Designed miniproteins, single chains, continued (5). Designs and how they scored, part 99

Each design is a single chain, and the fold is of that chain. pLDDT is the mean over its residues in the fold that is shown.

## One batch from the design tools (miniprotein)

Design m19431
Fold by ESMFold2-Fast:
Structure m19431 (fold): chain A 97 residues (1-97)
Amino acid sequence: MMEKELEEMIEELRKLAEELGLDEETVETLIKLVERGAELGVLKLGYEIALLSARITAARREGRLDEARRLAEEAAPLIREWIKIEKEAAKTYNLLE
């Protein structure tokens, strides 16, 4: 993926997080997910997980627990694929020798 796409996704994520009233520490964590996605060659997956995580966090803080639960169910298969990709990347670079 191009660096321009990464920068645009980070900017959109920052705007969403600001609209949702998320703290800077949470925003920084979400941005790290997008950056890690770019490193792993799965920028879109990292971005989608970050967007869902932002919405889940906001819903939980607002007491919208049913919505948060539904969003978490949507995020679960994406997070599972993410974990699989990280493990495969580690093996490829002999990081777990």
Scores: mean pLDDT 81

Design m19432
Fold by ESMFold2-Fast:
Structure m19432 (fold): chain A 55 residues (1-55)
Amino acid sequence: RRPITAQDVLDALALSRGSVRGAARLLGISQRTVRRLKAEAERQGLRPRYPPAAL
C-alpha cells in the first residue's frame, strides 16, 4: 500500500467538503492523521486539485 501524502489529504478534504471524518473514510486513515497531514500541507502551501464545494 502506498503512503498517503499531504496532497492526497487535501484532495480528500475537497471531495468531502472539508470534512475531516469524510476524508479519513475516503483514505482509510485516522482523523488524527488527516489533521496532521492537513497542517503539513498548509505549511507547504499546497492546494487541493479539486475545487472545494461551496456550502
Scores: mean pLDDT 74

Design m19433
Fold by ESMFold2-Fast:
Structure m19433 (fold): chain A 62 residues (1-62)
Amino acid sequence: MSPEEEIERDLELAKEYDKQGNSAKAVGAVMRALAVAIELEPTDPELARKYLEKVRETLKSL
């Protein structure tokens, strides 16, 4: 699975967990997406920036 697919999957899981009322799992999923996005920075800083912003927006909406 690509890093992008992994981030997208974890952010969707975060939203689903939040919808279920499971804030701990929702935050955990966002933190996993954040870790993958940070790892992209040395190889693709623009892509990393895009996904870091998406992680921030998702976390703010939980």
Scores: mean pLDDT 83

Design m19434
Fold by ESMFold2-Fast:
Structure m19434 (fold): chain A 80 residues (1-80)
Amino acid sequence: MLTEEVRKLLLELLSTLNEEQLKFIQDALGVKVDGKIDEETLEKLEKALETHDKDKDGVISEEELKEFIEKVKNHPYSAK
């Protein structure tokens, strides 16, 4: 589970994404694609980020989170 601080940062970063980018994340996570930041989307994203943090102190860093969001923004695919 994300710390409250990391979860707040995640919500802030997700708010910089448009609905198409949010839908892309939801599709990649295998959750419903509605372009909304709901609990299921957050839980699946938390698990994905935890998997990427295997080489850290067991906490998801701010830099790791920002890198993940930046990869979504730079993806050449745009959901319609």
Scores: mean pLDDT 66

Design m19435
Fold by ESMFold2-Fast:
Structure m19435 (fold): chain A 77 residues (1-77)
Amino acid sequence: MTREELIDEVLEKFNNKVSRSFLTDLLNTLIKNNYKLSVEEKKELHLKYLDENIPPDLFEEIVEELSKKLKEYPELG
């Protein structure tokens, strides 16, 4: 699986409720930080994508899905 294929799959799963840019930034942050997000990184992403009005529950669900996929496909990191 490629990173682009993963982004497309996650966008479809969540009915395009978040942007590709958001998912790309989130994916890159998770890869850089061994599948974890600091409080500061969560705040930075929320502020950068504030206009997308991503509910906190949806944000955490997407983080969990991406973290799961990164563990299943180590070639992505």
Scores: mean pLDDT 80

Design m19436
Fold by ESMFold2-Fast:
Structure m19436 (fold): chain A 89 residues (1-89)
Amino acid sequence: AEKLYQEGVLLYSQGKYEEAIKKFDEAARKSSGVLKARALYNRGLALIDLGKYDQALKDFQEALRLAKESGDEVLSRLTETTIQSLKEM
């Protein structure tokens, strides 16, 4: 799961959004808690870059739920801010 997440981050940094989404999707399926929340959050960002706003919103909402359950206040606040910005589009 962690290696798939890191591969996704690298692909995202290279602008390879579709490939990054596939890696984040696999990382999310093979993980739980904070790692799954991080994978879903980053998949949401890649989905925004592809103009898939409705899918991104669903990913951010699930990432927020998992981040709150895990007690990750930094990821929770970041995700809440991202959701609010997306809803204003």
Scores: mean pLDDT 86

Design m19437
Fold by ESMFold2-Fast:
Structure m19437 (fold): chain A 67 residues (1-67)
Amino acid sequence: SEKVEFLRKVLEFAIDYLYKKGYSKEEILERVEATVRALADHYGLTPEEREELIKYARELVEKKVKE
């Protein structure tokens, strides 16, 4: 989905931004998951697309953020 691909880039930017601002890994996870839920509602994502974005966000946080 083009929407999912676009939102993956948005999530990557958001995670990098929060990490640079000094948020903890737990705080970043909470904020990013809330953001995915809000974006899924706003853009009318399917349940499958929403779960794909949540999975991507969690994997990206684990990869990029150190506690």
Scores: mean pLDDT 83

Design m19438
Fold by ESMFold2-Fast:
Structure m19438 (fold): chain A 86 residues (1-86)
Amino acid sequence: SHMEELRAELQRLGLELGKLLKQLPPEVQQKIIEEFEQELIEAGKKIREEAEKNNWSRDEALTRAAERAIEIGREFIEKVRKILEE
């Protein structure tokens, strides 16, 4: 199902991000993790507000949240890769 595909992608991205983060100094790892958590919190809040405003179903809201989390995960993977390539 689409949700199973999204969950699989989220797990894959989480493993990749974790692997890349382990190559950075602990202070840089902590900063990036804190930034990642903040981005996810803000995205979740925005999706909840949009869901309430547009009367989205639970499934629609969860799908949108998973898709946004994938985008944020990809952005952070790219960010860490750029740091490691310097």
Scores: mean pLDDT 87

Design m19439
Fold by ESMFold2-Fast:
Structure m19439 (fold): chain A 81 residues (1-81)
Amino acid sequence: MSIDEQIEFIVALVEQEIREGKLTEEGVKKLIDTLKATFPPEVAAKTLERILEVLERLNAPESVIETVREGLEEMKKEAEE
Protein backbone atom coordinates (compact mmCIF):
# COMPACT_ATOMS: atom_id res chain seq x y z
CA MET A 1 0.00 0.00 0.00
CA SER A 2 1.38 3.43 -0.95
CA ILE A 3 1.82 6.24 1.60
CA ASP A 4 -0.98 8.20 -0.13
CA GLU A 5 -3.29 5.15 0.16
CA GLN A 6 -2.40 4.79 3.87
CA ILE A 7 -3.12 8.50 4.48
CA GLU A 8 -6.46 8.27 2.61
CA PHE A 9 -7.43 5.17 4.65
CA ILE A 10 -6.70 6.98 7.94
CA VAL A 11 -8.63 10.08 6.76
CA ALA A 12 -11.63 7.92 5.75
CA LEU A 13 -11.58 6.18 9.16
CA VAL A 14 -11.54 9.55 10.99
CA GLU A 15 -14.41 10.84 8.79
CA GLN A 16 -16.48 7.75 9.68
CA GLU A 17 -15.77 8.21 13.42
CA ILE A 18 -17.00 11.85 13.22
CA ARG A 19 -20.15 10.86 11.31
CA GLU A 20 -20.94 8.20 13.95
CA GLY A 21 -20.25 10.64 16.83
CA LYS A 22 -17.51 8.37 18.21
CA LEU A 23 -14.45 10.58 17.78
CA THR A 24 -13.09 11.77 21.15
CA GLU A 25 -10.17 13.99 22.22
CA GLU A 26 -8.45 10.93 23.78
CA GLY A 27 -9.03 8.92 20.58
CA VAL A 28 -7.38 11.68 18.53
CA LYS A 29 -4.41 11.81 20.95
CA LYS A 30 -3.92 8.05 20.47
CA LEU A 31 -4.16 8.50 16.69
CA ILE A 32 -1.47 11.24 16.81
CA ASP A 33 0.79 8.95 18.92
CA THR A 34 0.28 6.12 16.40
CA LEU A 35 1.15 8.41 13.46
CA LYS A 36 4.31 9.59 15.30
CA ALA A 37 5.35 5.95 15.87
CA THR A 38 4.51 4.82 12.30
CA PHE A 39 5.63 7.68 10.02
CA PRO A 40 8.45 10.24 9.76
CA PRO A 41 7.45 13.66 11.23
CA GLU A 42 6.93 15.20 7.76
CA VAL A 43 4.49 12.41 6.69
CA ALA A 44 2.73 12.51 10.10
CA ALA A 45 2.31 16.30 9.69
CA LYS A 46 0.87 15.85 6.16
CA THR A 47 -1.58 13.23 7.49
CA LEU A 48 -2.66 15.53 10.36
CA GLU A 49 -3.22 18.41 7.89
CA ARG A 50 -5.56 16.14 5.85
CA ILE A 51 -7.36 15.08 9.05
CA LEU A 52 -7.71 18.73 10.18
CA GLU A 53 -9.37 19.64 6.84
CA VAL A 54 -11.95 16.84 7.32
CA LEU A 55 -12.58 17.79 10.98
CA GLU A 56 -13.24 21.45 10.04
CA ARG A 57 -15.44 20.45 7.06
CA LEU A 58 -17.62 18.17 9.25
CA ASN A 59 -17.76 20.63 12.21
CA ALA A 60 -16.07 18.26 14.66
CA PRO A 61 -15.94 19.24 18.37
CA GLU A 62 -13.64 22.23 19.05
CA SER A 63 -11.54 20.21 21.57
CA VAL A 64 -10.82 17.58 18.88
CA ILE A 65 -9.85 20.23 16.30
CA GLU A 66 -7.51 21.97 18.79
CA THR A 67 -5.88 18.64 19.74
CA VAL A 68 -5.08 17.94 16.06
CA ARG A 69 -3.74 21.50 15.59
CA GLU A 70 -1.41 21.06 18.60
CA GLY A 71 -0.20 17.69 17.27
CA LEU A 72 0.40 19.20 13.82
CA GLU A 73 2.45 22.09 15.32
CA GLU A 74 4.60 19.59 17.29
CA MET A 75 5.18 17.46 14.15
CA LYS A 76 6.23 20.52 12.14
CA LYS A 77 8.78 21.39 14.88
CA GLU A 78 10.14 17.79 14.82
CA ALA A 79 10.44 17.78 10.99
CA GLU A 80 14.10 18.82 10.68
CA GLU A 81 15.66 19.93 7.39
Scores: mean pLDDT 80

Design m19440
Fold by ESMFold2-Fast:
Structure m19440 (fold): chain A 107 residues (1-107)
Amino acid sequence: MVRPVDQVYEAVNEEMIQDLLDNKSSVEELAEELLRYAGTKIYAEHREEMEKMSPKERQLFMLEEMKKVIEEKKAQLEAAGKLTPLMEEAIKLALEKLEKRIKELKS
């Protein structure tokens, strides 16, 4: 898409919210949706900043910021009383995947 990233960000967020409210997705499916949401949000909000970074710096920045987005989402869901056991496991899996990749990039 040639237009601003905001429209793509809104579409991904809308789909994730729909999935969280309506769907009984597996832990793995919810974790993948959380990762897609976080990645798209960081790309939309920090694209210009990331374009000035080296490839390795961009990857590390994106992964660290994605962790923050997922942790913020967990807090929001907990405050709303929507943090189910399934969602807690999905968040844990998403964070584990991000931490593993960060460790691999730093090693």
Scores: mean pLDDT 73

Design m19441
Fold by ESMFold2-Fast:
Structure m19441 (fold): chain A 78 residues (1-78)
Amino acid sequence: MEALEAARRAEEAFLAARAALGEAGRERLAALHERVGAGLRRAAALYEAGDEEGAWRLVLETARELEREAERLLAELA
């Protein structure tokens, strides 16, 4: 299950970044959270339109972006 594996890794990266980041990093992490939420809302719209394949592909891409950006924030700000 590619999308679930990516989501799990993204969640782990996000939580690690959140735990390690100081005050200044938390605001940047909140902005990342908003971007991820927008991606997930687009995926939900695709799912409602009957494009399940496109919806899960977008979830996977959004999860991978979250993992990458959370790791970047951790490297820059922790």
Scores: mean pLDDT 73

Design m19442
Fold by ESMFold2-Fast:
Parts: structure tokens; sequence; C-alpha cells
Structure m19442 (fold): chain A 90 residues (1-90)
């Protein structure tokens, strides 16, 4: 369970890094960037589903705290994806 939480943390970090890299990539067209951002949104949805399943089974307060932090990080990444898409449209 703790290892699963660590994997989720790493996946959230990778999505964040990938979103920034997509925005900065001058070799990609706006349509290609939007498609890649859409793919990241699907990954975020899958991470959220796994996070919910882990939280429903967890009773350890320290691990629940880590799960809560991961939920906040995921919300932040979702907001970043929205802003990145708006910047691409400009």
Amino acid sequence: LEEEIEKIDEEIDKVDQEAVNILKDKSLSDSEKKKKIEQLRERVKEIRKRLKELDSKETDPELKKKLTINYFRLIAVESELYLVEKLIEK
C-alpha cells in the first residue's frame, strides 16, 4: 500500500513535468499539443480512480495524510492542464 502511494506520487510528478514540456516544445503544433494534453487528462482520471480506491481501504492516519496530499497535488495538476490548454489556444 505505501509503495502504491509512492508510485502515485511519482506518476503525478511525471504528468506535471510532461505538461510543462508540452507547453515549451516549439517543435509541436497547437493541435499536437492539445492532443497530448488530452492524453494527460486521461492519465489524471486513472490516477484519481486509483487514489479513491486506496483511500477507501486505508485506516492508517499517516498513509491517509499522504493520500490527501496526493489528492491536492492532483487537483493542482488538473488546474495546470486547463491553463496550459488555454495558453496553447492563444
Scores: mean pLDDT 80

Design m19443
Fold by ESMFold2-Fast:
Structure m19443 (fold): chain A 100 residues (1-100)
Amino acid sequence: MKAAVLFSAGAIGHAGSYVSEKLGTTVKDSLDAARLNVEAAKALLEEGNIKDAELMVKMGEEDVERGRKAAEAQDPSALKEVDEMEKEVEEMKKKVEEAK
């Protein structure tokens, strides 16, 4: 539990850089970023930090959108992985809304 708090602090810093910088140029980079933001949102939600969890979900949605554009331009075979990550972000978004 306390290890999750330390992880959440690190993930918040990383997610903050996604807001101010263009981080993903490939499908893999974008999906890795989305997964990190989903994991951060889950940890924050378990700690009762709904506001920051909602922010992490929003960052994950933006990462999925970047991944989709990269897949369409460079690797259409990766669209299935993008769709699967989009569903994970949507499920996390629903959990955050239900926690309000």
Scores: mean pLDDT 73

Design m19444
Fold by ESMFold2-Fast:
Structure m19444 (fold): chain A 99 residues (1-99)
Amino acid sequence: MEELKKLIESGDVDKLQEIYDLFDRDGDGTITPEELGEVLRALGFNPTPEELEKIAEAMNNSKDGGEKIRELAKFLGYTNPDGYITPEEILKLLREKVK
């Protein structure tokens, strides 16, 4: 996922929408643990297979893109009481973790 890391490093909010679209790239609204693992490893994380299964299951049980992003953000250590996370907040969190 070199392209994903490059998009995050660019700081372009419009490109962050492309990252969101990657979670539904197969067109059925699901993400596999394998795809999620590639994304997280590209961002400098090393999740276990158990963590990947748990996160992917939580995301796939959510039909709304916002809930899917929220589950990913929780794994990355971000907590939002209002349940909303913006592309800018995700970018900031990822930049802090990758540097």
Scores: mean pLDDT 57

Design m19445
Fold by ESMFold2-Fast:
Structure m19445 (fold): chain A 80 residues (1-80)
Amino acid sequence: DEKDKQNKEFLRKLIEEIEKQAGVKFTEEAKEKLIEEFLNSEEYKKSGLIKSKDDIPEYFEKKLKEMVIRGLENGGVVEE
């Protein structure tokens, strides 16, 4: 699915940007799980292609922020 491929690449880049800005590191397992959960969500099935940060669903942005906060409390490592 072309949409899934494009959205996966965008989400990976978004996570990388967040890692750099917040000073955290996502484990590969956490990144894959987060992307998988997004692609399997009802919100994703209703959404179009993600071209910018503004296209990210509110629930996913909130989840990313919560993961970053937990990562900061966990020595900078985001595991979940």
Scores: mean pLDDT 75

Design m19446
Fold by ESMFold2-Fast:
Structure m19446 (fold): chain A 74 residues (1-74)
Amino acid sequence: SAEVEELEKEIEEAGDDIEKLEELLDRILALLDELWARYEAETDPAEKQRLAEQIGRLTDMGMEILLKIQELKK
C-alpha cells in the first residue's frame, strides 16, 4: 500500500535520528493495531491474505526500527 511504501521511505530518511525513529515506530504500531483488528473482523479470504501480507511487512519494519533505537541508546 502507499502508506507502507511511504513509511519505508521515511525510515530510510530518518537515519540515526532517534526522535524520528520513535515517531515512526509509534505510527507502525498504531497501523498494526488497526490492521490486526481489520484482519480479525474480515471474512473474505482474499482480503485477509492482503491484510496478512501488510501486517508481516509492517512487523518487520517495526522490529528493525526497535532494534536500531535500542542500539543507538546503547
Scores: mean pLDDT 84

Design m19447
Fold by ESMFold2-Fast:
Structure m19447 (fold): chain A 70 residues (1-70)
Amino acid sequence: MDKRRQVILDMISTVRDLLKTVTDEDVRSRVSDLLSRAEDALRNENYDEAFDYVQEAMALIFLERSKQLK
């Protein structure tokens, strides 16, 4: 029951911490929107949907960080 919710909350927290390292406003805005959608899905107990939004947010951060390595 609460284990999936806790994992998703921990992932959201991790993404928020990683977002602090992102300076691109478009990427920050898109990630913030995805996190808001994930939180809405969690509130409605749609854990699979929440997990998908968090995964998309993480992918965007990793993609942006890989571009910033130059």
Scores: mean pLDDT 80

Design m19448
Fold by ESMFold2-Fast:
Structure m19448 (fold): chain A 68 residues (1-68)
Amino acid sequence: SAGSEALRAWRLEHGAALVEHLLANPDSLTPEQRAALRELLRLHFEEVAARRPPDEEERAHAEKVIEE
């Protein structure tokens, strides 16, 4: 379980950054792929918020990357 938890934490830290990078370049993705990645980011931020309340900067960032 410790290894699984460490892998999950690593994916939460690095996976979100990769998805944000892809969403920052709209020409690299189809509209359907962009919608799917945005939904994955929304779920990621919900998981983070469930573990601790997000600060103002984190909340503003989440809204910015989720909204078109």
Scores: mean pLDDT 65

Design m19449
Fold by ESMFold2-Fast:
Structure m19449 (fold): chain A 78 residues (1-78)
Amino acid sequence: SAAVEAALAGLKELIEELKNNRFSVEQAIGQVLRAIGLATEAALKEGVSIDELPKELQEAYEEAVKLGLEKGKEAAKE
């Protein structure tokens, strides 16, 4: 679906941003919220929960959240 494809593209872009940049704690929180927003919008448009979305989108969502939290932890240790 168009909603799933758009969310997947956005999550893949976000994952690349997370891998290639450093973040403050505040910025890392913003990126986690962005991942949640992308997955939630796709789920709402499809009329399902996030865990019912296609596996590739679920995996991208989980990776984006994980990376965002790890970047936040890295920043918080300074």
Scores: mean pLDDT 87

Design m19450
Fold by ESMFold2-Fast:
Structure m19450 (fold): chain A 90 residues (1-90)
Amino acid sequence: KKYLEEALKELKEWLEKNKDTLSPDQIDILRTAIKVLENAIKAKTVEELEIYRAFAEMLLGIAKINGETEVAEKLSRLVEALDRDIEEMK
């Protein structure tokens, strides 16, 4: 899961640098995404990765509804990384 691992690393580094400028709710959604999607690195099937992708898309949808543009951008990158890892497993 090279692309997801890279995207999660970049998100963790970005979050640590920017946490003082983010709301608690923005931090919480991003930390939830990191925690859940770290489990996707251990996924052994395309079907399992598709479930994690659906989860990431759901969080992205919530961020968009709330007008959280920066959070939505970060979640979108996680979805794109999962799409790339899924194609690599096919």
Scores: mean pLDDT 82

Design m19451
Fold by ESMFold2-Fast:
Structure m19451 (fold): chain A 86 residues (1-86)
Amino acid sequence: VEEVKELAEEAKELAEKEGDKVSLTAAELILEAAELIEKGGSRLELDILLGLAKIAYAVSKLIGAKKEILEKLEEAIKKLEELLAE
């Protein structure tokens, strides 16, 4: 969970610096999902947040967000998916 939060926080900082609101939204959704895992939140809520984060990531990629931001978001999403598979 901490590794997901670190990656999402790094993506958030880069997105804020670039004024990339879509990538910022993706990072915030990932952070919210990671916090819900720590608090024992609903699987349904986690699946919804992950789905929304993936949509935001896809939009970021489509509009040409910075590669560094996309790489951090993709890694965070993959690690979050791994946590939810268990």
Scores: mean pLDDT 81

Design m19452
Fold by ESMFold2-Fast:
Structure m19452 (fold): chain A 58 residues (1-58)
Amino acid sequence: SEEARREVRRFILSLSEEELMTTPVAEAIAELAKTNPEAAALVASSGASNVRELIENW
């Protein structure tokens, strides 16, 4: 959904350059699941292992 995609974008934009390179996707999924389970599911389905790969796949 648009809301879930917005939450993923908001999460990515909240991270520093260091955090974009180092944050595991599992941590991103856990954080997103607290407020939007659909956003967490979108990230989980991406196949990425970290936030850098998530951005490349998104």
Scores: mean pLDDT 76

Design m19453
Fold by ESMFold2-Fast:
Structure m19453 (fold): chain A 82 residues (1-82)
Amino acid sequence: SFLQEVSEELEKMLSENQFDLLIDRLEEFLNNSSPDAKPDAETALNLVKKAAKLISEGNIDEATVLGKNAIENFIKALEKSL
């Protein structure tokens, strides 16, 4: 499915520590989101920014957990936009 393909792409970005690309994609989506999708998109963006900070501090495991939560919130926002 489209949502599964997006989720897998975002998980790959997370595993490769491509936080700048992940943030850019989430910001682009947030700017084009419906009002119903914005809260979940904002939550996803905040979580990925926190994950990036944890990576810079060497806390890979916690960053991965937050990154996965960010992807889940982004997929939720995307579902509301379809």
Scores: mean pLDDT 81

Design m19454
Fold by ESMFold2-Fast:
Structure m19454 (fold): chain A 70 residues (1-70)
Amino acid sequence: SGERRQRIVKVLEEMRREYKELGREELAKKADDLIRRISVEGVDLDDVIESSEPIERAILNIALFRVERS
């Protein structure tokens, strides 16, 4: 749904800030790429998960966990 998609994007934006604060520039960049695919390009979440590399998938799994507990 659009609501779940917006929550995921918001959490990914929070994670991107956290990664930048910790000096984890590569993780911040991967979070930014995920935000772009979901928010700007409008790719379905399931397709993003399936096409993601292991580290991107780990970031997405953390974001999904945060969304489900908020």
Scores: mean pLDDT 83

Design m19455
Fold by ESMFold2-Fast:
Structure m19455 (fold): chain A 80 residues (1-80)
Amino acid sequence: MSERELELEVNRALALMVHGIIEVAYKNGKISEEQYEKATKLLDEAIALLDEALASEDEERRRELIERAKELIKEALSLF
């Protein structure tokens, strides 16, 4: 596995884990519906970008998509 493939898989796993934590927090009344909806939308978009990066053969394009996904994950976390 290339370093970028590893970085991609790690960030994808992180996004899924954060999504799960947010769902549990929402079910326990720890976050608002607005926070839940906004955060899950950002995480879904991040996962989609990471899936595009995995399909890309362009190393620079993969890097750009991974960095954009990381930014979306950080934005989702900033809502809490």
Scores: mean pLDDT 82

Design m19456
Fold by ESMFold2-Fast:
Structure m19456 (fold): chain A 82 residues (1-82)
Amino acid sequence: DKLLEELKELEERLQKGIQKLAQEGKITLDQAQTISLGALAGFDRVLNENDEEALKKLKELAEAVENGDVEKAVKLAEELFK
């Protein structure tokens, strides 16, 4: 399933990005937890509700994490677990 493969890729990108930011001291534990919870809520919304906006925000979240934009990542994560 193309969607499941895309979500798996996004999960791996997010986990790798958060780990890198933590190793570099660029993210707090609270920020990492917020991003992780937001991502999980977003994955649930995509898989169980076919939420296209959640998928878009998950992609933006992965990009923000990879770019080291922690403030944007936290904001996107908070929007995902409303």
Scores: mean pLDDT 85

Design m19457
Fold by ESMFold2-Fast:
Structure m19457 (fold): chain A 85 residues (1-85)
Amino acid sequence: DEAAKEAEKAIKEAEEAAKKLAEQPSGRDRGLELLKEVKELRKKFEEAKKESEINPEKATQEIKGIKGEALAVKFEAKSLLGEAE
């Protein structure tokens, strides 16, 4: 439950940062690539939430992994955005 909330927050923040990067002329291509990664993470997150009804322990591990990947996307996008203030 808490892991799912943290993962959802990380995905939302990654999506926002990647979208801002994609709106910058110098960051458009990488921003679009990161948005594709966020879209795939959302799909994995929805599947992990369904899995939680069958195997909660496995689903929690998958959700924690998704959070880590989302945080990596967010960090990269924000680092690139530091040049585009």
Scores: mean pLDDT 82

Design m19458
Fold by ESMFold2-Fast:
Structure m19458 (fold): chain A 87 residues (1-87)
Amino acid sequence: SLEELLAEVLELMREAGKLYQELLANPEVPQEKLDEIEKMLKEAERLLILGLSLAETDPEKARELFERAKEVVEETIRKMKEVLEEV
């Protein structure tokens, strides 16, 4: 369901937020990597907000946006985990 997909994206965003805080707390993480990750998180948030705005009027478009947000946040989580393994 659309609600189940939204809940999944929100849990992934929560995981991403926790990982991002770990990166911010680590002085060995390069600023360039933090900037890249912040850009990806902002894109995921943009897609999520747009999807939420369309959920009642265009649920098919909202689903596409939530699926795109999920892909972006999953890629961001993978990149954050890679950075944490390098420091």
Scores: mean pLDDT 89

Design m19459
Fold by ESMFold2-Fast:
Structure m19459 (fold): chain A 89 residues (1-89)
Amino acid sequence: MIDEAAVLTAFALIEARLAIDALKQGDHESARRSVERVVELADRAIEAGATPEDRQILADSLEKVADAAEKAGFTEIAELARQGAERVR
């Protein structure tokens, strides 16, 4: 059986890593797209029944993305990631 929540969580974590890379490069467009994908995938993982442990991992990843965005000066992207983290808790 395919565990949809686990698959969506894995995809969200991959997108979070890509978002952090884009933020370090100052690529606002790629960073925004990756953060939007992380938030969407995280929300879908919760809807699919993500475990409390997976929710914590998703929240921690979104907080790391928010911190990276804030340091890069992309306050709007940081806010999007923080809102995502609050939703997955």
Scores: mean pLDDT 84

Design m19460
Fold by ESMFold2-Fast:
Structure m19460 (fold): chain A 114 residues (1-114)
Amino acid sequence: QQLVTTAVTQALQTVPAEILDAAAGALTDADVQQIAETGLVPNHAYAALQPVTQALAPIVNAVGSQALALGLPIGLVMVLVSALQEELPAYLVLRHQGNEAGAKTVLDTMLANV
């Protein structure tokens, strides 16, 4: 959980606004609503989030490496990395749009999965 908090903090400082704006523009209103309500990204929406996912890759890889170095079991590290890869891009886009309630739902979903 501390590793998730660190990843979120670094991601908020690292991902350029232009990448978040592009991802936000590529998501449909229905996709944004579904993510905000469920905390889960629909499979078809991953393409829209791809640029954010790419920008986050160094942060997610660093968190995975830190988790392994701290002696966390590989299974838990894989769950953590997967949750960050799938949910963190959506969290950043919703937060950038000012959808604080939706962003919280995504964050709570990530934390529940690790």
Scores: mean pLDDT 76

Design m19461
Fold by ESMFold2-Fast:
Structure m19461 (fold): chain A 69 residues (1-69)
Amino acid sequence: SAEQLAEELAKELGLPVDTVRRLMRAVAPFVFGELTDEQIDRLAEELGVPKETVRKVYEALREFVESQL
């Protein structure tokens, strides 16, 4: 489930689950398209996380969504 993914990512990244849920919601519109470096930069700044964290959440969510197809 998406909730289980959020909990697993929170543990891996050392972040609050709520922060991961917010990141997942923010990157969700880009899962079927392109997440640009500018979008990554903006999300990292808005949510107070490293750019690498945004990329990892995006990649994990994309893989999760593909597994549901």
Scores: mean pLDDT 82

Design m19462
Fold by ESMFold2-Fast:
Structure m19462 (fold): chain A 63 residues (1-63)
Amino acid sequence: DKEREEAYQRVLETAEALDKAGLSVSAEMVRQEAERRLADGKLTLNMAKAMERTAESMIALRK
């Protein structure tokens, strides 16, 4: 499923951005949630976008 593959890659990119911002625990939580959702076939692009928005907010607060 192309959408699922795109969603998974976007979540991994989000986790990497969190890790680079020093939010390694949040990055690991995002990766684990993505893997769980992917295994269940429930990972969606909307979920990936929601995780991106949350990560952007967290990074912005850290500067």
Scores: mean pLDDT 81

Design m19463
Fold by ESMFold2-Fast:
Parts: sequence; structure tokens; C-alpha cells
Structure m19463 (fold): chain A 78 residues (1-78)
Amino acid sequence: SLLALLQQLQAEIDALLAEARRLGSDRAVALVTQARDLLAQIQRTLSTNSSVSLDDLLAALQQVRDLIAEARRTLAEQ
């Protein structure tokens, strides 16, 4: 379900942010914070029943995933 996906992304972002802070990666912290803020914006949009297209929603979710992936790559490179 969409709710389960949003909860999974939130948990992943929270865990990754803690890891980025532990490792002292300012770049990874910034990327994960951007992902968190975008996910929060998606959640607000869905909760307000505002007119958002499915295409825009999917694009925003993909951007969250891309930011998470970039943060993971940054942490792997140290």
C-alpha cells in the first residue's frame, strides 16, 4: 500500500540520517535531510487532499529514492 511505502521510506531516511551523523558526513546529512523534507511535503500534500497528479506524486517519490541512493553512495565513498 502507499501508506506502507511512505512508512518504509520514513524509517529508511531516519536510519540513514543517524548513520550519516555518526560517520560525520555533512554531504550525506544534507542529502538525507533533503529526502526527509521532500517526503514530509508528499505526506502533507496527500493529507490535505490537494489536487496532485499521480505522475507528479510518482516523480516526487522517485526523487526521494534518488536522494537516498546518492546519500548511500556518498557514505560508501566516505
Scores: mean pLDDT 86

Design m19464
Fold by ESMFold2-Fast:
Structure m19464 (fold): chain A 82 residues (1-82)
Amino acid sequence: MEPPPVELTDEQREKLRRIVALVLGKPEVADDTPLKELGADEATARAIQRALEHELGVRASPEDILAAETVEDLAAKLRPLP
């Protein structure tokens, strides 16, 4: 049975946006910001994965991060840590 997606608070969603912005070297990102157009690659996806685990206590695979079209799509892919 697949664990349900993590429901993020508004504060956690702001942290998610800040993590993505910081890792991509951007001043800010919106929920509808296209991640692939910002130059997200395997190294960026791994960095986001580590920051999500450390700062939010959630997980996503690098492949799920790269498959996300937007920050909002990425939020829907987040799962609790085991």
Scores: mean pLDDT 75

Design m19465
Fold by ESMFold2-Fast:
Structure m19465 (fold): chain A 81 residues (1-81)
Amino acid sequence: TLEEDRRKAREALRLAEEGLAEYLALKDDPSADAARIAGAALRAIGGALTAHLILQRNPEALTEEEKERLRRIAEALGGEF
């Protein structure tokens, strides 16, 4: 359903944003271990991929503003990996 896809897409977008923010913070911290950095990156990538896949079948699952946020995350991830 659209409502279910919308909830899942928003949650995935939130996870992607939080994961990216954590990754960017940890990569500049010399005390952060590799597993924590990798975990944040995987959360960011997984969240972005999940949101993208939902949008492939239901473009209305995110608003235009939310799609723009996802696009910025994808660009940032492309620059890091």
Scores: mean pLDDT 85

